# Designs tried in a protein design run: designed miniproteins, single chains, continued (4). Part 104

Each design is a single chain, and the fold is of that chain. pLDDT is the mean over its residues in the fold that is shown.

## One batch from the design tools (miniprotein)

Design m15604
Fold by ESMFold2-Fast:
Structure m15604 (fold): chain A 82 residues (1-82)
Amino acid sequence: MGAPGGLVLATTAHQYLELGEAAAKRGDTAQALKYYKMALTLAEQQIEAAQSADPRDPLRGLALERAQGLKERAEANIKRLE
């Protein structure tokens, strides 16, 4: 079960994107896809957490934009490898 919102999900999604890029550079397409799909899942969880956040949070919009950016990067890399 994931924690709702916060830096942990953003950091983990970004780390999986980096791991996917490293695997792709090594020619390990299967491992790269696994990491990118994990990054996508975590980015989607972060989007849901940001959308569920208190609307009075002044950083809610920034958190949502960053999560959407991570999702787009993961999807683009998955599409490139598939």
Scores: mean pLDDT 76

Design m15605
Fold by ESMFold2-Fast:
Structure m15605 (fold): chain A 85 residues (1-85)
Amino acid sequence: MSDAYQRVAIELLRLLLERFDEVEGLQELLSEEAKEELKKWLEERLAEYEAAYTGAEASEEELRAAAREVYREVGEKVEELIAKE
């Protein structure tokens, strides 16, 4: 299997960490503790994907499928944090 998932995850997680403060909805929905936990989770996941990434080639179809799965993973973590408040 290509590194499609790791590549997309690295790119999206870096973007989310860089622009975290611009996501107004998250600032309103999450407590300070939940925001800290989310940032830590994103940083830990990014490090895991960077360690696993080998630079193998990926098709556009694989990259698009990977993008959907990464968005889902991040969304599920946000919903988990909201539910545990």
Scores: mean pLDDT 75

Design m15606
Fold by ESMFold2-Fast:
Structure m15606 (fold): chain A 70 residues (1-70)
Amino acid sequence: MPAYLAMSVEELEERRRELEEAAEELRRKAEELAADPSADPSKVAATEAAAGIMEVAARIEEEKLELKLK
C-alpha cells in the first residue's frame, strides 16, 4: 500500500502546507535576489528552480489528500 493511505488527512494537509510555505519562502528569496544588482544570476535561477520543485511536491501531496478523501 502507498504510504499516503496510512497517513491521516491532517498529516497529509500539514505536509502540503509545509511544502507550500517552503515554496513561498523560496519565491520570496528569489525575488529579493533578483532585485539585488550584485546577485549571482545562477543563484537566482537555482532558488527559482527550488521553489518550482517545492510547488510540484505540494501539488503531489494535495493529490494524495484528494485520493484519500474519495
Scores: mean pLDDT 77

Design m15607
Fold by ESMFold2-Fast:
Structure m15607 (fold): chain A 66 residues (1-66)
Amino acid sequence: TARERRVRVLTALLALQRDDPDADLSYKAIGERAGVSEVTVKHDLAQLAAMGPEADLLVQEARALL
């Protein structure tokens, strides 16, 4: 589902930030780690930014996968 994919995108983003906090995070790098295209990453991150408190639940699920 889109929700499960967004959790994977967030997990990839958080893992990349953990591994190198000074990294310039690209959609391509996040997509390669999450197993999705960079276009999908861009779209999902834009949707997450438009979400209210519902996005916090996805972040919590993503952190649980780390």
Scores: mean pLDDT 79

Design m15608
Fold by ESMFold2-Fast:
Structure m15608 (fold): chain A 99 residues (1-99)
Amino acid sequence: SSQLQELLNQYKEHLKKSGEASKKGNYKEEAKHLEKASEYLLQASKLDTDPQRKQGLEEQSKALKESAKLAEEGKTSEAATYYTSQSLRFIGDQIDAEL
């Protein structure tokens, strides 16, 4: 659905902004963008009718929320943000291929 795709696009945009904030050492902004990315991914999971993709999106949303907490504490590494991004790219590509 176009709504699902728009939510995934918003998730990708906020994940990009979190990486930019991390590179600047602005961990509060990194945390805000990771939390927004988590929210969009959770909304996307509610629209997905495939149980496997839905579960994957929910699990990645939880991972992003944990990353946001670590970023707020100044502990989130760029590697952790990168790992989460790569994992979600795989799920997003599967959804794009079906839609």
Scores: mean pLDDT 75

Design m15609
Fold by ESMFold2-Fast:
Structure m15609 (fold): chain A 92 residues (1-92)
Amino acid sequence: MEELMEEAVEEMKPLAELAIEDKEKFAEKLRELGVKEEEIEEALKSKEKAVELLTELVYKKVKEKLRERGDEEAVRELERLIEERERFRREL
């Protein structure tokens, strides 16, 4: 699991670099990944929102890799952790 997290982070490093170096290409890549325009606009205006969005994309990559391995239990656990995190953000 930790190795999959590191691999997903490494895959997302070029996208994180685009957020700093080339905002147009960053937006284009986010659209290719199915991110909504409203979320893209927020990420372009705020470093905090960009980090949050990149974190969600890392989790999505990890889920895809876990599904490819057939580890459905780990996928469900990760989904539960994401849901719990969203609940905490709503309560704050």
Scores: mean pLDDT 73

Design m15610
Fold by ESMFold2-Fast:
Structure m15610 (fold): chain A 100 residues (1-100)
Amino acid sequence: RPRTLSDADIDATIAGLRALVEEVRANPEAFSKVELDMLVVAGTLLLVGAVEANASPEHVRRLADATIELHRVAAEHFPEDKEEYDRIIETVRRLAEEVA
């Protein structure tokens, strides 16, 4: 279902994801695997929503970069799931390249 996303909403989302990456790096023990998995899924869904809402290529790329960084941090703390996170990173990267 289409959602209207403003530039301000996308900028706030990117800032929030970047702040979250720093939080996870600073205090990884505060996050359970389930919580971190929910956060990386949320980041991916926000990216898909931005693409569907015809966000600018610049916003899509910035959101993709933040989402990729969150998945990399998740892979660092849960190396057993690294292959799954790497596949999602590759998918996110390709999606951003196709929109750019």
Scores: mean pLDDT 76

Design m15611
Fold by ESMFold2-Fast:
Structure m15611 (fold): chain A 85 residues (1-85)
Amino acid sequence: REYLLQYAEELIEAAEAILAGDYESAAKHLKDALKYAGIALGASEEEAQAYAEKAAPFLYDYAKSMTPEDAEALRAEAEALRAAV
């Protein structure tokens, strides 16, 4: 429950950073979102962190590849998840 809320909040921050053109900040929030998602799905904090670290080198290019429409959709979905948790 608490980790799903953190996951949603990190996705909102990532989407807002993408809309602002701050891809370094967006990549950091996406990494933290992956960690919280892993924990919420039953992974240990160590396993979730290792997965997020492995994904981290790809997250900047991923964030930069998102359109403004993709970022707005991500924010809307994350806000809906936060409201449902």
Scores: mean pLDDT 83

Design m15612
Fold by ESMFold2-Fast:
Structure m15612 (fold): chain A 73 residues (1-73)
Amino acid sequence: SARLAAQQAEIAARMDALGREDPALRGAMTLAKYYAQMREKDEEHARQSVLMSDPEMGRRGIALADELWAALS
């Protein structure tokens, strides 16, 4: 739908803007993408891998992925 497409564009624009302004958020975005891809195969393993890599950035990445999935669902 047009609303869903607009919402996806808004989230993508916000992520892009945050990555430009704050390099630390770029790490969280990278982990969010990894978690989103791997979650479909093995959610618990994906979660643990991300959290073991960087607990703080991993939590931020998981939260970001969850927001994107909620917006897309």
Scores: mean pLDDT 68

Design m15613
Fold by ESMFold2-Fast:
Structure m15613 (fold): chain A 98 residues (1-98)
Amino acid sequence: AFIDKAYEQVMKNTDNLISKLQSYLSQSTDSSVQQQIQNMIQQLNDMRDYLDRLYERRKKGGPRDDFMLYLAVKSMDSFIKQTDQQLKDLENQEKSKS
């Protein structure tokens, strides 16, 4: 129950961040920034897929798979926060050039 809610919340936060990154990518004219944003989106999608596989494995596994999912959820939450900060830094850099 608790881990299911934590998983759902982190997946929702991931989708929201990907949407923000895609929106910024569509507005950026700097090819270096575009490449960085595309790399961030790819990494978020890869981690999202990994979490989804762990979540499905938990339905057939035991306490070990629950613990693995918990650690992955915590890692993803940290990565989302770091990526959101990196996006803000990139936005500030582009504003300083205009």
Scores: mean pLDDT 81

Design m15614
Fold by ESMFold2-Fast:
Structure m15614 (fold): chain A 80 residues (1-80)
Amino acid sequence: SMEELRKKLEEKLAEVKELLEKIQKSKDIKEVQKLVKEIKEIHDEAIELLDKYGSEEDIKEFHEKFTPIADEISEILEKL
């Protein structure tokens, strides 16, 4: 259902935000790279769900919520 899809996407966004917080606190480049890979895997899972079950609006909403997180990760990686 649309409600179940949105719930799963919200849970994945929450997990990504928790991993981002760990990245922000880490000073170990290898740990940061591992956490970034985990975020990419969660993002890939979210995109697969959106491709199978999501509307254009669901896809747009997810990208709007994920873009600030991706931008922050890119800024952190640039400073490493």
Scores: mean pLDDT 85

Design m15615
Fold by ESMFold2-Fast:
Structure m15615 (fold): chain A 80 residues (1-80)
Amino acid sequence: LKEEAQELIKKGDEAKAKGDNDEAIKYYRKAAEIASQDPVANLDELIKALKNLADLEPSKSIRYTGEMMRALADVVEEEL
C-alpha cells in the first residue's frame, strides 16, 4: 500500500512537471485513496497527495484540508 501510494505520487509529480494537471490530479487522487486505507501508516503520502490536490483543485481545497486534519488528529491520538 505505502509503496503503491509513493509510486502514484511520483507519477503525479511527473505529470505536473509536464503541465498535465488533469493527469496529475488522477494520480494524486488514486494515491490519496490508497493511502487513506491506513492513514496513520501512510500519513506522509496521504498529506502530500492531498496537498497537491488542494493546489490543483482550489474549489475542493477545504475537503482536502479536512482530510489532512483528520489524518493528523488520528496520529496525535495514537501518540497519546
Scores: mean pLDDT 74

Design m15616
Fold by ESMFold2-Fast:
Structure m15616 (fold): chain A 57 residues (1-57)
Amino acid sequence: SMSEQEKRIAQRVAEEKKRLEDLENLAKTGSVEDAGKYAYDYELERLRERRREAQQL
């Protein structure tokens, strides 16, 4: 079985791929403003996730 660390890395890679796909789909709809907001929201979510992980043992 994969280690817990390997599972976490694989999950994040999958999540990042999905976010890029969602961003691409938003761009195709012509919603440039929504695409920009999505990118900023993603960065904020990443910061929150890192802080949350630092609090988990």
Scores: mean pLDDT 68

Design m15617
Fold by ESMFold2-Fast:
Structure m15617 (fold): chain A 88 residues (1-88)
Amino acid sequence: SMNVEAMKEALKRLAEEIKKDKKLPEDIRELLAELLEAIVAGDKEKAEELGKELEKKLEELGKEKAEEIEKYVTEKGLEIMKKVAEEA
């Protein structure tokens, strides 16, 4: 129970930070934030649609840029998860 609630809170905070992060390309930023919000809301159909669109946009940017964005977002998400875990 606690792990699910902590994960949802972390994803919500990540979505809010991503929306404001002008270092990310605007289309990737918007799709990623909406995907995270759909996951938190339990909207499986919307999450699957947004996930596919995000994958397509990342492929269009090329492997190197896609890997850079994935690493950046992953590191940010892990830092947020650590903060949420410390608050629990």
Scores: mean pLDDT 82

Design m15618
Fold by ESMFold2-Fast:
Structure m15618 (fold): chain A 60 residues (1-60)
Amino acid sequence: MKLLEESIEEAIESLKKLSIKEFKERLEVFGIHLSDSEISYLKKNEEKMKELIEKVVNSL
């Protein structure tokens, strides 16, 4: 699980560099459709971003 946790941290850092629009477009590739306000909330809350990434990884 440590390797997965490190990969999630790297994913969070890469997502933090994206604009709200780019973040939204990236999530839509995985079938996740969120509003701009939900994306903004996620960018401010790293724990929620980690939960979302873990959910996406588990669905793959």
Scores: mean pLDDT 72

Design m15619
Fold by ESMFold2-Fast:
Structure m15619 (fold): chain A 68 residues (1-68)
Amino acid sequence: GPAEEAKLQRVLEGAERAIREGNLAAVLRAVQDLLSLGRPDLAREILRLAEEAGQEEIARRVREVLAK
């Protein structure tokens, strides 16, 4: 519902900020939270954002998590 969508949007916005800041731990936490909520589509969106931002190490670590 709208409240759940708002929570998912906040997680994604937090991940975008963490990617810009190079905060690997925060990005990995957001990916794990989205996977736990059954949203692998949004977890893959975080990977795309990390790749677009040129955060190669973050993108590599997110890809490793998604391969499990």
Scores: mean pLDDT 87

Design m15620
Fold by ESMFold2-Fast:
Structure m15620 (fold): chain A 74 residues (1-74)
Amino acid sequence: SDKKKAEDNKKEASKLSQEARKKAGKNEEALKKVEEGEDLMSQGDQAYKDGKYKQASDLYSKSKEIYQKTIEEI
């Protein structure tokens, strides 16, 4: 279901956000990317709260991609 996909993507994004923030440390460019991911997660949380599970899933997925790229780059 879309709801289950949103929940799974949120769980993965939350884990990656912690790793990305730790890896970023004090690097300004990396921290900016982490903040972009956090903004997408916040938008996903709002969509989920509004019952828009497909939109929430998409937003969490985009957040995951940003965090993963941040971890790979720095």
Scores: mean pLDDT 87

Design m15621
Fold by ESMFold2-Fast:
Formats: C-alpha cells, structure tokens, sequence
Structure m15621 (fold): chain A 90 residues (1-90)
C-alpha cells in the first residue's frame, strides 16, 4: 500500500541518518560506507529510486558496516530485519 511504502521510506531515511551519526561519532564520516549512505538518501529524497530499491541498497550498506564494526553488529542486524519486514509489506 502507499501508506506502507511511505513508512518504508521514512524508516530507510531514519536508518541512514542514524548510521551517518554513528560514522561521524567514530570519525568515519568520509568513509565509503558513509558516502554510499548519503547517496542513497539523496536519490530517495529526489525520487530517483523507489523506497524498495533504497531499502535493498541500504541493507547491503548495513551488512558492510556490521563487518567493519562488529561491536555494532547486533543493532545493525536489527535495522536490517526491520527494513526487510517493512519492504515485504510495501
């Protein structure tokens, strides 16, 4: 539904902002992962990609972030799980 797609979009945007804040706190704001997250946000906000496409791309970014910072693996995997569940409903 359109409401579920909007919920997915807002969740993806929120997850990107949280990831970027984490990378900023870790001194990694210019990292490839942070740059990819910003590009997904930009494309999604401009309507260049769908919420479902943005979710798929963000899941890959979050998986790479979990490999780079294993201490945050549990929280990043919870974000992946939430995004996957919302994507199935969109």
Amino acid sequence: SEEEKERLKQTVLGAIESLLELYKELGKEDSPIAKRAREIKKKLEKGEITPEEAAEQLIEVLREAAKEFPEYKEILEEWIKLIKELKEKA
Scores: mean pLDDT 88

Design m15622
Fold by ESMFold2-Fast:
Structure m15622 (fold): chain A 79 residues (1-79)
Amino acid sequence: SAELKEAAEKAREAYEKGDYLEAAEYLVQVGEILKQQGQYLGAAIAYYEASKMYEKAGDLEKAKEAREKAHELIRQANA
């Protein structure tokens, strides 16, 4: 979808600029779009990458939440 491509591109732009918090937020958006499309494995990967970006930004609580969401989505993919 256009929304998915835009969110993914914005995540990449933010990462290249070193804005890890913004990159994480766009990766969460990518994960939500993929989840809505039933793409649970892709959504889990996006949330896992968001967790890494939150960690780089120093937001350890959001990093943990994103990682937990990735694990939940992996469970749904394997259900």
Scores: mean pLDDT 90

Design m15623
Fold by ESMFold2-Fast:
Structure m15623 (fold): chain A 65 residues (1-65)
Amino acid sequence: SEAAEKLEELLKKMAEESKDKSSDEANEISNKYGEEAEELARKASVDEAEEVIAKGLEEVNNKTK
């Protein structure tokens, strides 16, 4: 579905930003929130999955400077 494709794109973006930080902590944050978001998406809780990705992306950007 289009929602699933957008969610996958957001997950990829979070992972790429994590890699750009060159930080193990950023990768761990990205992986943790990515897994949770994917599980929520499988349960058709797309809105909740998007919130989880937003939190993960915020942590990657704020904590891995």
Scores: mean pLDDT 73

Design m15624
Fold by ESMFold2-Fast:
Structure m15624 (fold): chain A 86 residues (1-86)
Amino acid sequence: MAAALAAAEAKKPQLLAEGKEAQELLKKDPEGVRERITNEFGYLVFEALLEGKIEELIEALLEEATRTDLSNEEKIELVRERVEKS
């Protein structure tokens, strides 16, 4: 459990860098980014980028990544709720 949390936290700087690159890409080509979104997780990321909440999204994803009692769909819903409350 502690090892899983440490592994998730180790990915945070990479995820933040990718999030910033995605936000810049969205400003340059919003239509192309939108066309690539085909699932609920993709839409959640797209909305977070539009609202400037990408850092809150990454923090929420890292917290939920340590849970083993929830499905991926349930984790996505919890992440969405957390980002909306932020």
Scores: mean pLDDT 63

Design m15625
Fold by ESMFold2-Fast:
Structure m15625 (fold): chain A 75 residues (1-75)
Amino acid sequence: KEIEELRERIKRLAEASRRLAEQTGHPALRDVAEAAEEAYKEIKENPDMPLSEVKEKYRELAERVNEALRELSES
């Protein structure tokens, strides 16, 4: 269940980042959306992926979203 919850969180990050990238044209948000979409696919296609690896992917994506949003707000 923990992996499924994290997978859904990554999917939500991908959806939100994609919408913001489409609205703003900011390349960092597009790059984050693509990375989150790819991570979601990898987790979905690899059911044996360790929880620690899924957590790390989510952490990295969340950090990238925060950085992209910071850049957007400072522009």
Scores: mean pLDDT 81

Design m15626
Fold by ESMFold2-Fast:
Structure m15626 (fold): chain A 94 residues (1-94)
Amino acid sequence: SSLAEELLRLLEEALELLEEAKKTHSDEDFQRLIEVLQRAAELAAQYDEEVAERLEEVGLRVVLSTGASRERQDAILDEVAEELEEIRERIEER
């Protein structure tokens, strides 16, 4: 579906922004990642409720990481990247 294709594009953008946030640790790059994850969750709510819930939880983890140490930020972003890849595979297999 066109919704699945758009969701996959948002997830790809989120993964690219995540790698940038890992390099910079800047508030601006974390905010861009959070905004794309929020858009992905809103779109996913129209397609797959479980994917939407997972994306909301991922977004919350990223928000909570902005107050953490760089080491903790990197660990959370690695966990988020793994979760986003699993969500992508789930969508691509449908």
Scores: mean pLDDT 87

Design m15627
Fold by ESMFold2-Fast:
Parts: C-alpha cells; sequence; structure tokens
Structure m15627 (fold): chain A 71 residues (1-71)
C-alpha cells in the first residue's frame, strides 16, 4: 500500500495502548488520523478520518511522529 507519514498532535496513554490524534500525509494529501498503538512496541493502526482507510503504523512518541503503510 501507499506510504503514510506524519506528526502526533495529541497523545493519551490508556492501559497498554497509546491513543493519538495525528496529521498525516498520504499520496501528497494531508489528512487527520486517529491512531491506536501498543505502548511497549509503538506498533498500531491508524484510521484516516476523511476516507475511512486504515494503515499499519509505528509511533515514535519521543519524536512525535507516525509512519507506516495503507492496508
Amino acid sequence: GAPISGTLLHLEESGNHIIAGARVTVNGKELGALVVADKATGEGIAKLLETGQTARVTLDTAAKTVSGTLV
């Protein structure tokens, strides 16, 4: 699938998960995303708000970034 990358706008820890709002770029377009990731690994799923598409992503909470690939 297409590559996706962006920045974390807001981040909340909930048990073993991180829930984050993100601004991501995919195919040259900037979109909002909701991300749910595993706290220990940073690996998770992003839901693109405008299209409903999903991506497999990795969060870097220190850098406040997200990267991955559309499913």
Scores: mean pLDDT 86

Design m15628
Fold by ESMFold2-Fast:
Structure m15628 (fold): chain A 98 residues (1-98)
Amino acid sequence: GPNAAMGAGVAAYSASWAGQDKHGTEAARLAGEAMGVEVKPATGASGAAQSNYEHALKGGYEGGVKAAWRAADEAGKIGGPSTQEAARRAMELAVRGE
């Protein structure tokens, strides 16, 4: 739903900002799972991913759709195709939710 889309958008933004940061990539993966998008799992902790996702669900994403679009594109360059697809789906749902 819209909250999951916001979570995925925030996670993708975090991944884009962090560059090669594994925590940002994990955040995008967790948000993708919440949307029902199966992303190849990375075994291990979801610290930053869970924190970002929960924060997005609670407070919402103020940066707007534009940041989510950019984050989706950037995430694909650092996290690979699965991360890009999860971010792209989140972006599309965020657009429809607004």
Scores: mean pLDDT 45

Design m15629
Fold by ESMFold2-Fast:
Structure m15629 (fold): chain A 67 residues (1-67)
Amino acid sequence: GDGARSGRAAAEAAARGDSAAASTGGYEMHKVAQTEEQAEYGRLAAEAGRAGDSAAAKRYGELAHKA
């Protein structure tokens, strides 16, 4: 769905150092941590991995496994 594209775009922006797009994802992550921590981190890790953002994929994957 559309959410996958949005998450992938945010992960790719973070990999490139695009602070504006990365900030949007970070703010959303803070909110999601209160609702669906493990599920959302897992989703973001998968999206980052598919986008080739190794740094974001590792970070979100670790958070998902920790939860």
Scores: mean pLDDT 60

Design m15630
Fold by ESMFold2-Fast:
Structure m15630 (fold): chain A 100 residues (1-100)
Amino acid sequence: SKEYQEQAIRSILGALAELYRHQGKLEKAEELERKRKEALEALEKGDKERLLRILLEGAEEAAKELNLSEKQKELLKKAIEEIVAGKVEKATELAENADK
């Protein structure tokens, strides 16, 4: 579970950072990489409240800057909530439905 939570965190924030790089927003991409490091540290310490806050803040800023749809924003928030709760399998199901 914790290993899958780590991989899910890296995948979500890594994908958003790559979208920033594609748009030439390199400083925003570096900010997300720093948020990823902070999120992984919070996960290691078992600080679920800090983990949730870091992931939601990074995702909400990226969603606004990248002009994600309302459906994509809601799915991203739900995926983050399920990852923090340790329900990575459910987060994967939510992500699979994002492209439909």
Scores: mean pLDDT 76

Design m15631
Fold by ESMFold2-Fast:
Structure m15631 (fold): chain A 63 residues (1-63)
Amino acid sequence: SQKQQQFLESVEPLRESILLRYQNDPEGLIEEIAKSEGVSPETAKKWLEHYLQQLEEQGQLDV
């Protein structure tokens, strides 16, 4: 979806911060994404998981 693509582009410059926050407070991160993007927490979680999967495939999960 266009919104998911926009989200992925917006978080890429913040990759290290996103990864660190996900390790320490995954639920809080999901809620913040849901609020900022205007989507459900379930949708935000799916978008975040998709982003993390892309980073894993690129070998970029480490902070």
Scores: mean pLDDT 76

Design m15632
Fold by ESMFold2-Fast:
Structure m15632 (fold): chain A 94 residues (1-94)
Amino acid sequence: SAVEERIEKVAEEFRELLERYIAGEISEEELLEQVRKLVEETFSKLSEEEAIKLVNRLGKVLRELEDKIPKEVLDKIEKVILGVYLDHLAKIDA
């Protein structure tokens, strides 16, 4: 599926951002802003069902890297993703 391929590419880009943060190549602030931009751009192109699939896929990536990232930073990443997701749903429910 073209949608599944898109979701996997976004998940790969998300993983690369997390790995760059883990390597010390980007700051927490840069990570959070780049994640926000990535998910805002992607959700704008997705249906409600596709958006749920993306959220679940990104959550799986976070779980795989959980032991390498501070819990406070993981919480902030989740809040960014869920906040953008909820904002997207509010726009399509109107």
Scores: mean pLDDT 85

Design m15633
Fold by ESMFold2-Fast:
Structure m15633 (fold): chain A 92 residues (1-92)
Amino acid sequence: SELEKIVEEIEKIQEELEKSDFPDPKLRSELYAKIKEAIELYMKENPDLPPSVKASLEKKIAEAEAAVNDPEAALERERQLAEESERLRAEE
């Protein structure tokens, strides 16, 4: 489906970011743009979603759009999440 294709594109961009020796703001911007497209498409195909789910998805669209407009802020957030992930792994 069209949604499956967008999800595959998102996964490919994520894999490229993981392979990179340094962050690529352009790839991050493209990733968030695809996430926004996927959410918008899902909402169009599922108009009967519960209001709480719609609100959550709209918030995710806004967050993705903000990340597209400011990829450096998105990289900073990703770095913070990566540090938290490493702390959790170290505590195991």
Scores: mean pLDDT 72

Design m15634
Fold by ESMFold2-Fast:
Structure m15634 (fold): chain A 61 residues (1-61)
Amino acid sequence: MSEAEKFIEEVKKLAETLPLEEFQKEVSKLAKEAKEKGILTEEHEDEMLRIYLEKADKEAA
């Protein structure tokens, strides 16, 4: 897997294992590091946002 694909898989794992508040904190940190390394594409940023929105919707319900 590419570094970007590994990042998305880690985000998915965090979404399943962490509460929304902790998930936001961890994903923000990982996303900042990934952007600094230049490994995030617009497509992967959109996928990350989708995962976040799905988790937020589930937690709000």
Scores: mean pLDDT 78

Design m15635
Fold by ESMFold2-Fast:
Structure m15635 (fold): chain A 60 residues (1-60)
Amino acid sequence: MEEEAREAAKEIVEKLKKYYPNLTDEQIINVAALSLLDRFPELTAEQARKIAEEALKEVK
């Protein structure tokens, strides 16, 4: 699950950067975290946000 969530987060972040290049890091994290919670409802909001932050760091 966590590995699947990390892979999904990277894909979401890459798409957000490609299609919405003017989004701030904070906006990307918020959108990615919400998308992760929709796909992986077992995650807490805090866990989804941390995974999104890590994905943003790795995509850069």
Scores: mean pLDDT 81

Design m15636
Fold by ESMFold2-Fast:
Structure m15636 (fold): chain A 67 residues (1-67)
Amino acid sequence: TQEERELAGKALNNAYNKALQKVESGAETAEAKEEIGDAVGEVKVYNGENWEAKATYKGETLAEYKV
């Protein structure tokens, strides 16, 4: 439903923000932040008909969502 899509969108945005906070607060990640940047919070909404997204940090999946 449309409500489920809106809820998924909020969850994706929340996961992205959490990933960014982890990178920004971590002293260990400060020096490697530039190399990790693209891998952190990679959240994509595909085609709007079927929403799938993946948030990654240090090569590990933080969250996955489907609508």
Scores: mean pLDDT 50

Design m15637
Fold by ESMFold2-Fast:
Structure m15637 (fold): chain A 100 residues (1-100)
Amino acid sequence: SNLEKFLEILKEETEKALAEAKKKNLPEQVLEILKEMERETIEKLKKNPNASLEEMLKIFSESLKKALDTAKETLSEEEFKQFEEILKRMAHDILSKIES
């Protein structure tokens, strides 16, 4: 199903983002924000099992925006910039994989 494919891609890309954050020595708060973003996105997707691909991407986009807003309030300017770059790559890769 589209849902199962999206969940697999999301989990894989979240693990990559976590690994990248750890390699860049970003603070534990970044790892917690990434885990919460994944958890909330999965919860919302499972509550909407008949969602279209566009609706699933909207749910992800909303969770991504919330993660960025939390990071901006929690992280230093330099840490936020690095985290934002990780999330932009993650979003790009998710979109590329889901459209394939």
Scores: mean pLDDT 88

Design m15638
Fold by ESMFold2-Fast:
Formats: C-alpha cells, sequence, structure tokens
Structure m15638 (fold): chain A 98 residues (1-98)
C-alpha cells in the first residue's frame, strides 16, 4: 500500500537526517512532498495510483543506495535528494492537474 511505502520512506529519511544533519531542512521538505503524494493518492485514478507507488518505490531504492554508499560526498547526496524531490513533484503535478 502507499501508506506502507511512505512509512519505509520516512524511516530512510530519518536515517539520512541522522547521518547528514546539514541536510535536515531539505529532508523535511521531501517528507512534506511525500505527505502530499499520499494525500493526492486517495483521490487519484488507478493509473495515477500505480505511478505514485512506482515513483515512491524507485525513490526508496535510491535513498537506500545513498545510505549504503559511504563514498558519496555531501554534495552528491544533496543532488540525489533534489532529483527524488523532482520526481515526486512531477507525479504530484500529474495527479493534481489530470
Amino acid sequence: SIEELAEEFYKLLDELKAKYPELSSSIEKLRELVDELVEAYKTASPEQQEIAEKTLRESIELLRDILEDESKSLLEVKMHLIAVSGEILVTLSRIKKS
């Protein structure tokens, strides 16, 4: 379910915030975007719901890769968070405008 995916995402965000406290503000903004995605999902079409779940699942994989890769610089981690935020925003805009 979208709620189970969101809970997993929030756990990864908490781990990232602990590891990279400098990125706390960016991480909290990403949490807000996921909250909006979960809310939008409730009124979305079945096709839009499938896309939302796929976006969140792919984002979870990317966050896990960041957490597991000790070689990534703070800038690279920040760029990945921006990319994840962008994908969620695109999915949100599709749901809200369609």
Scores: mean pLDDT 85

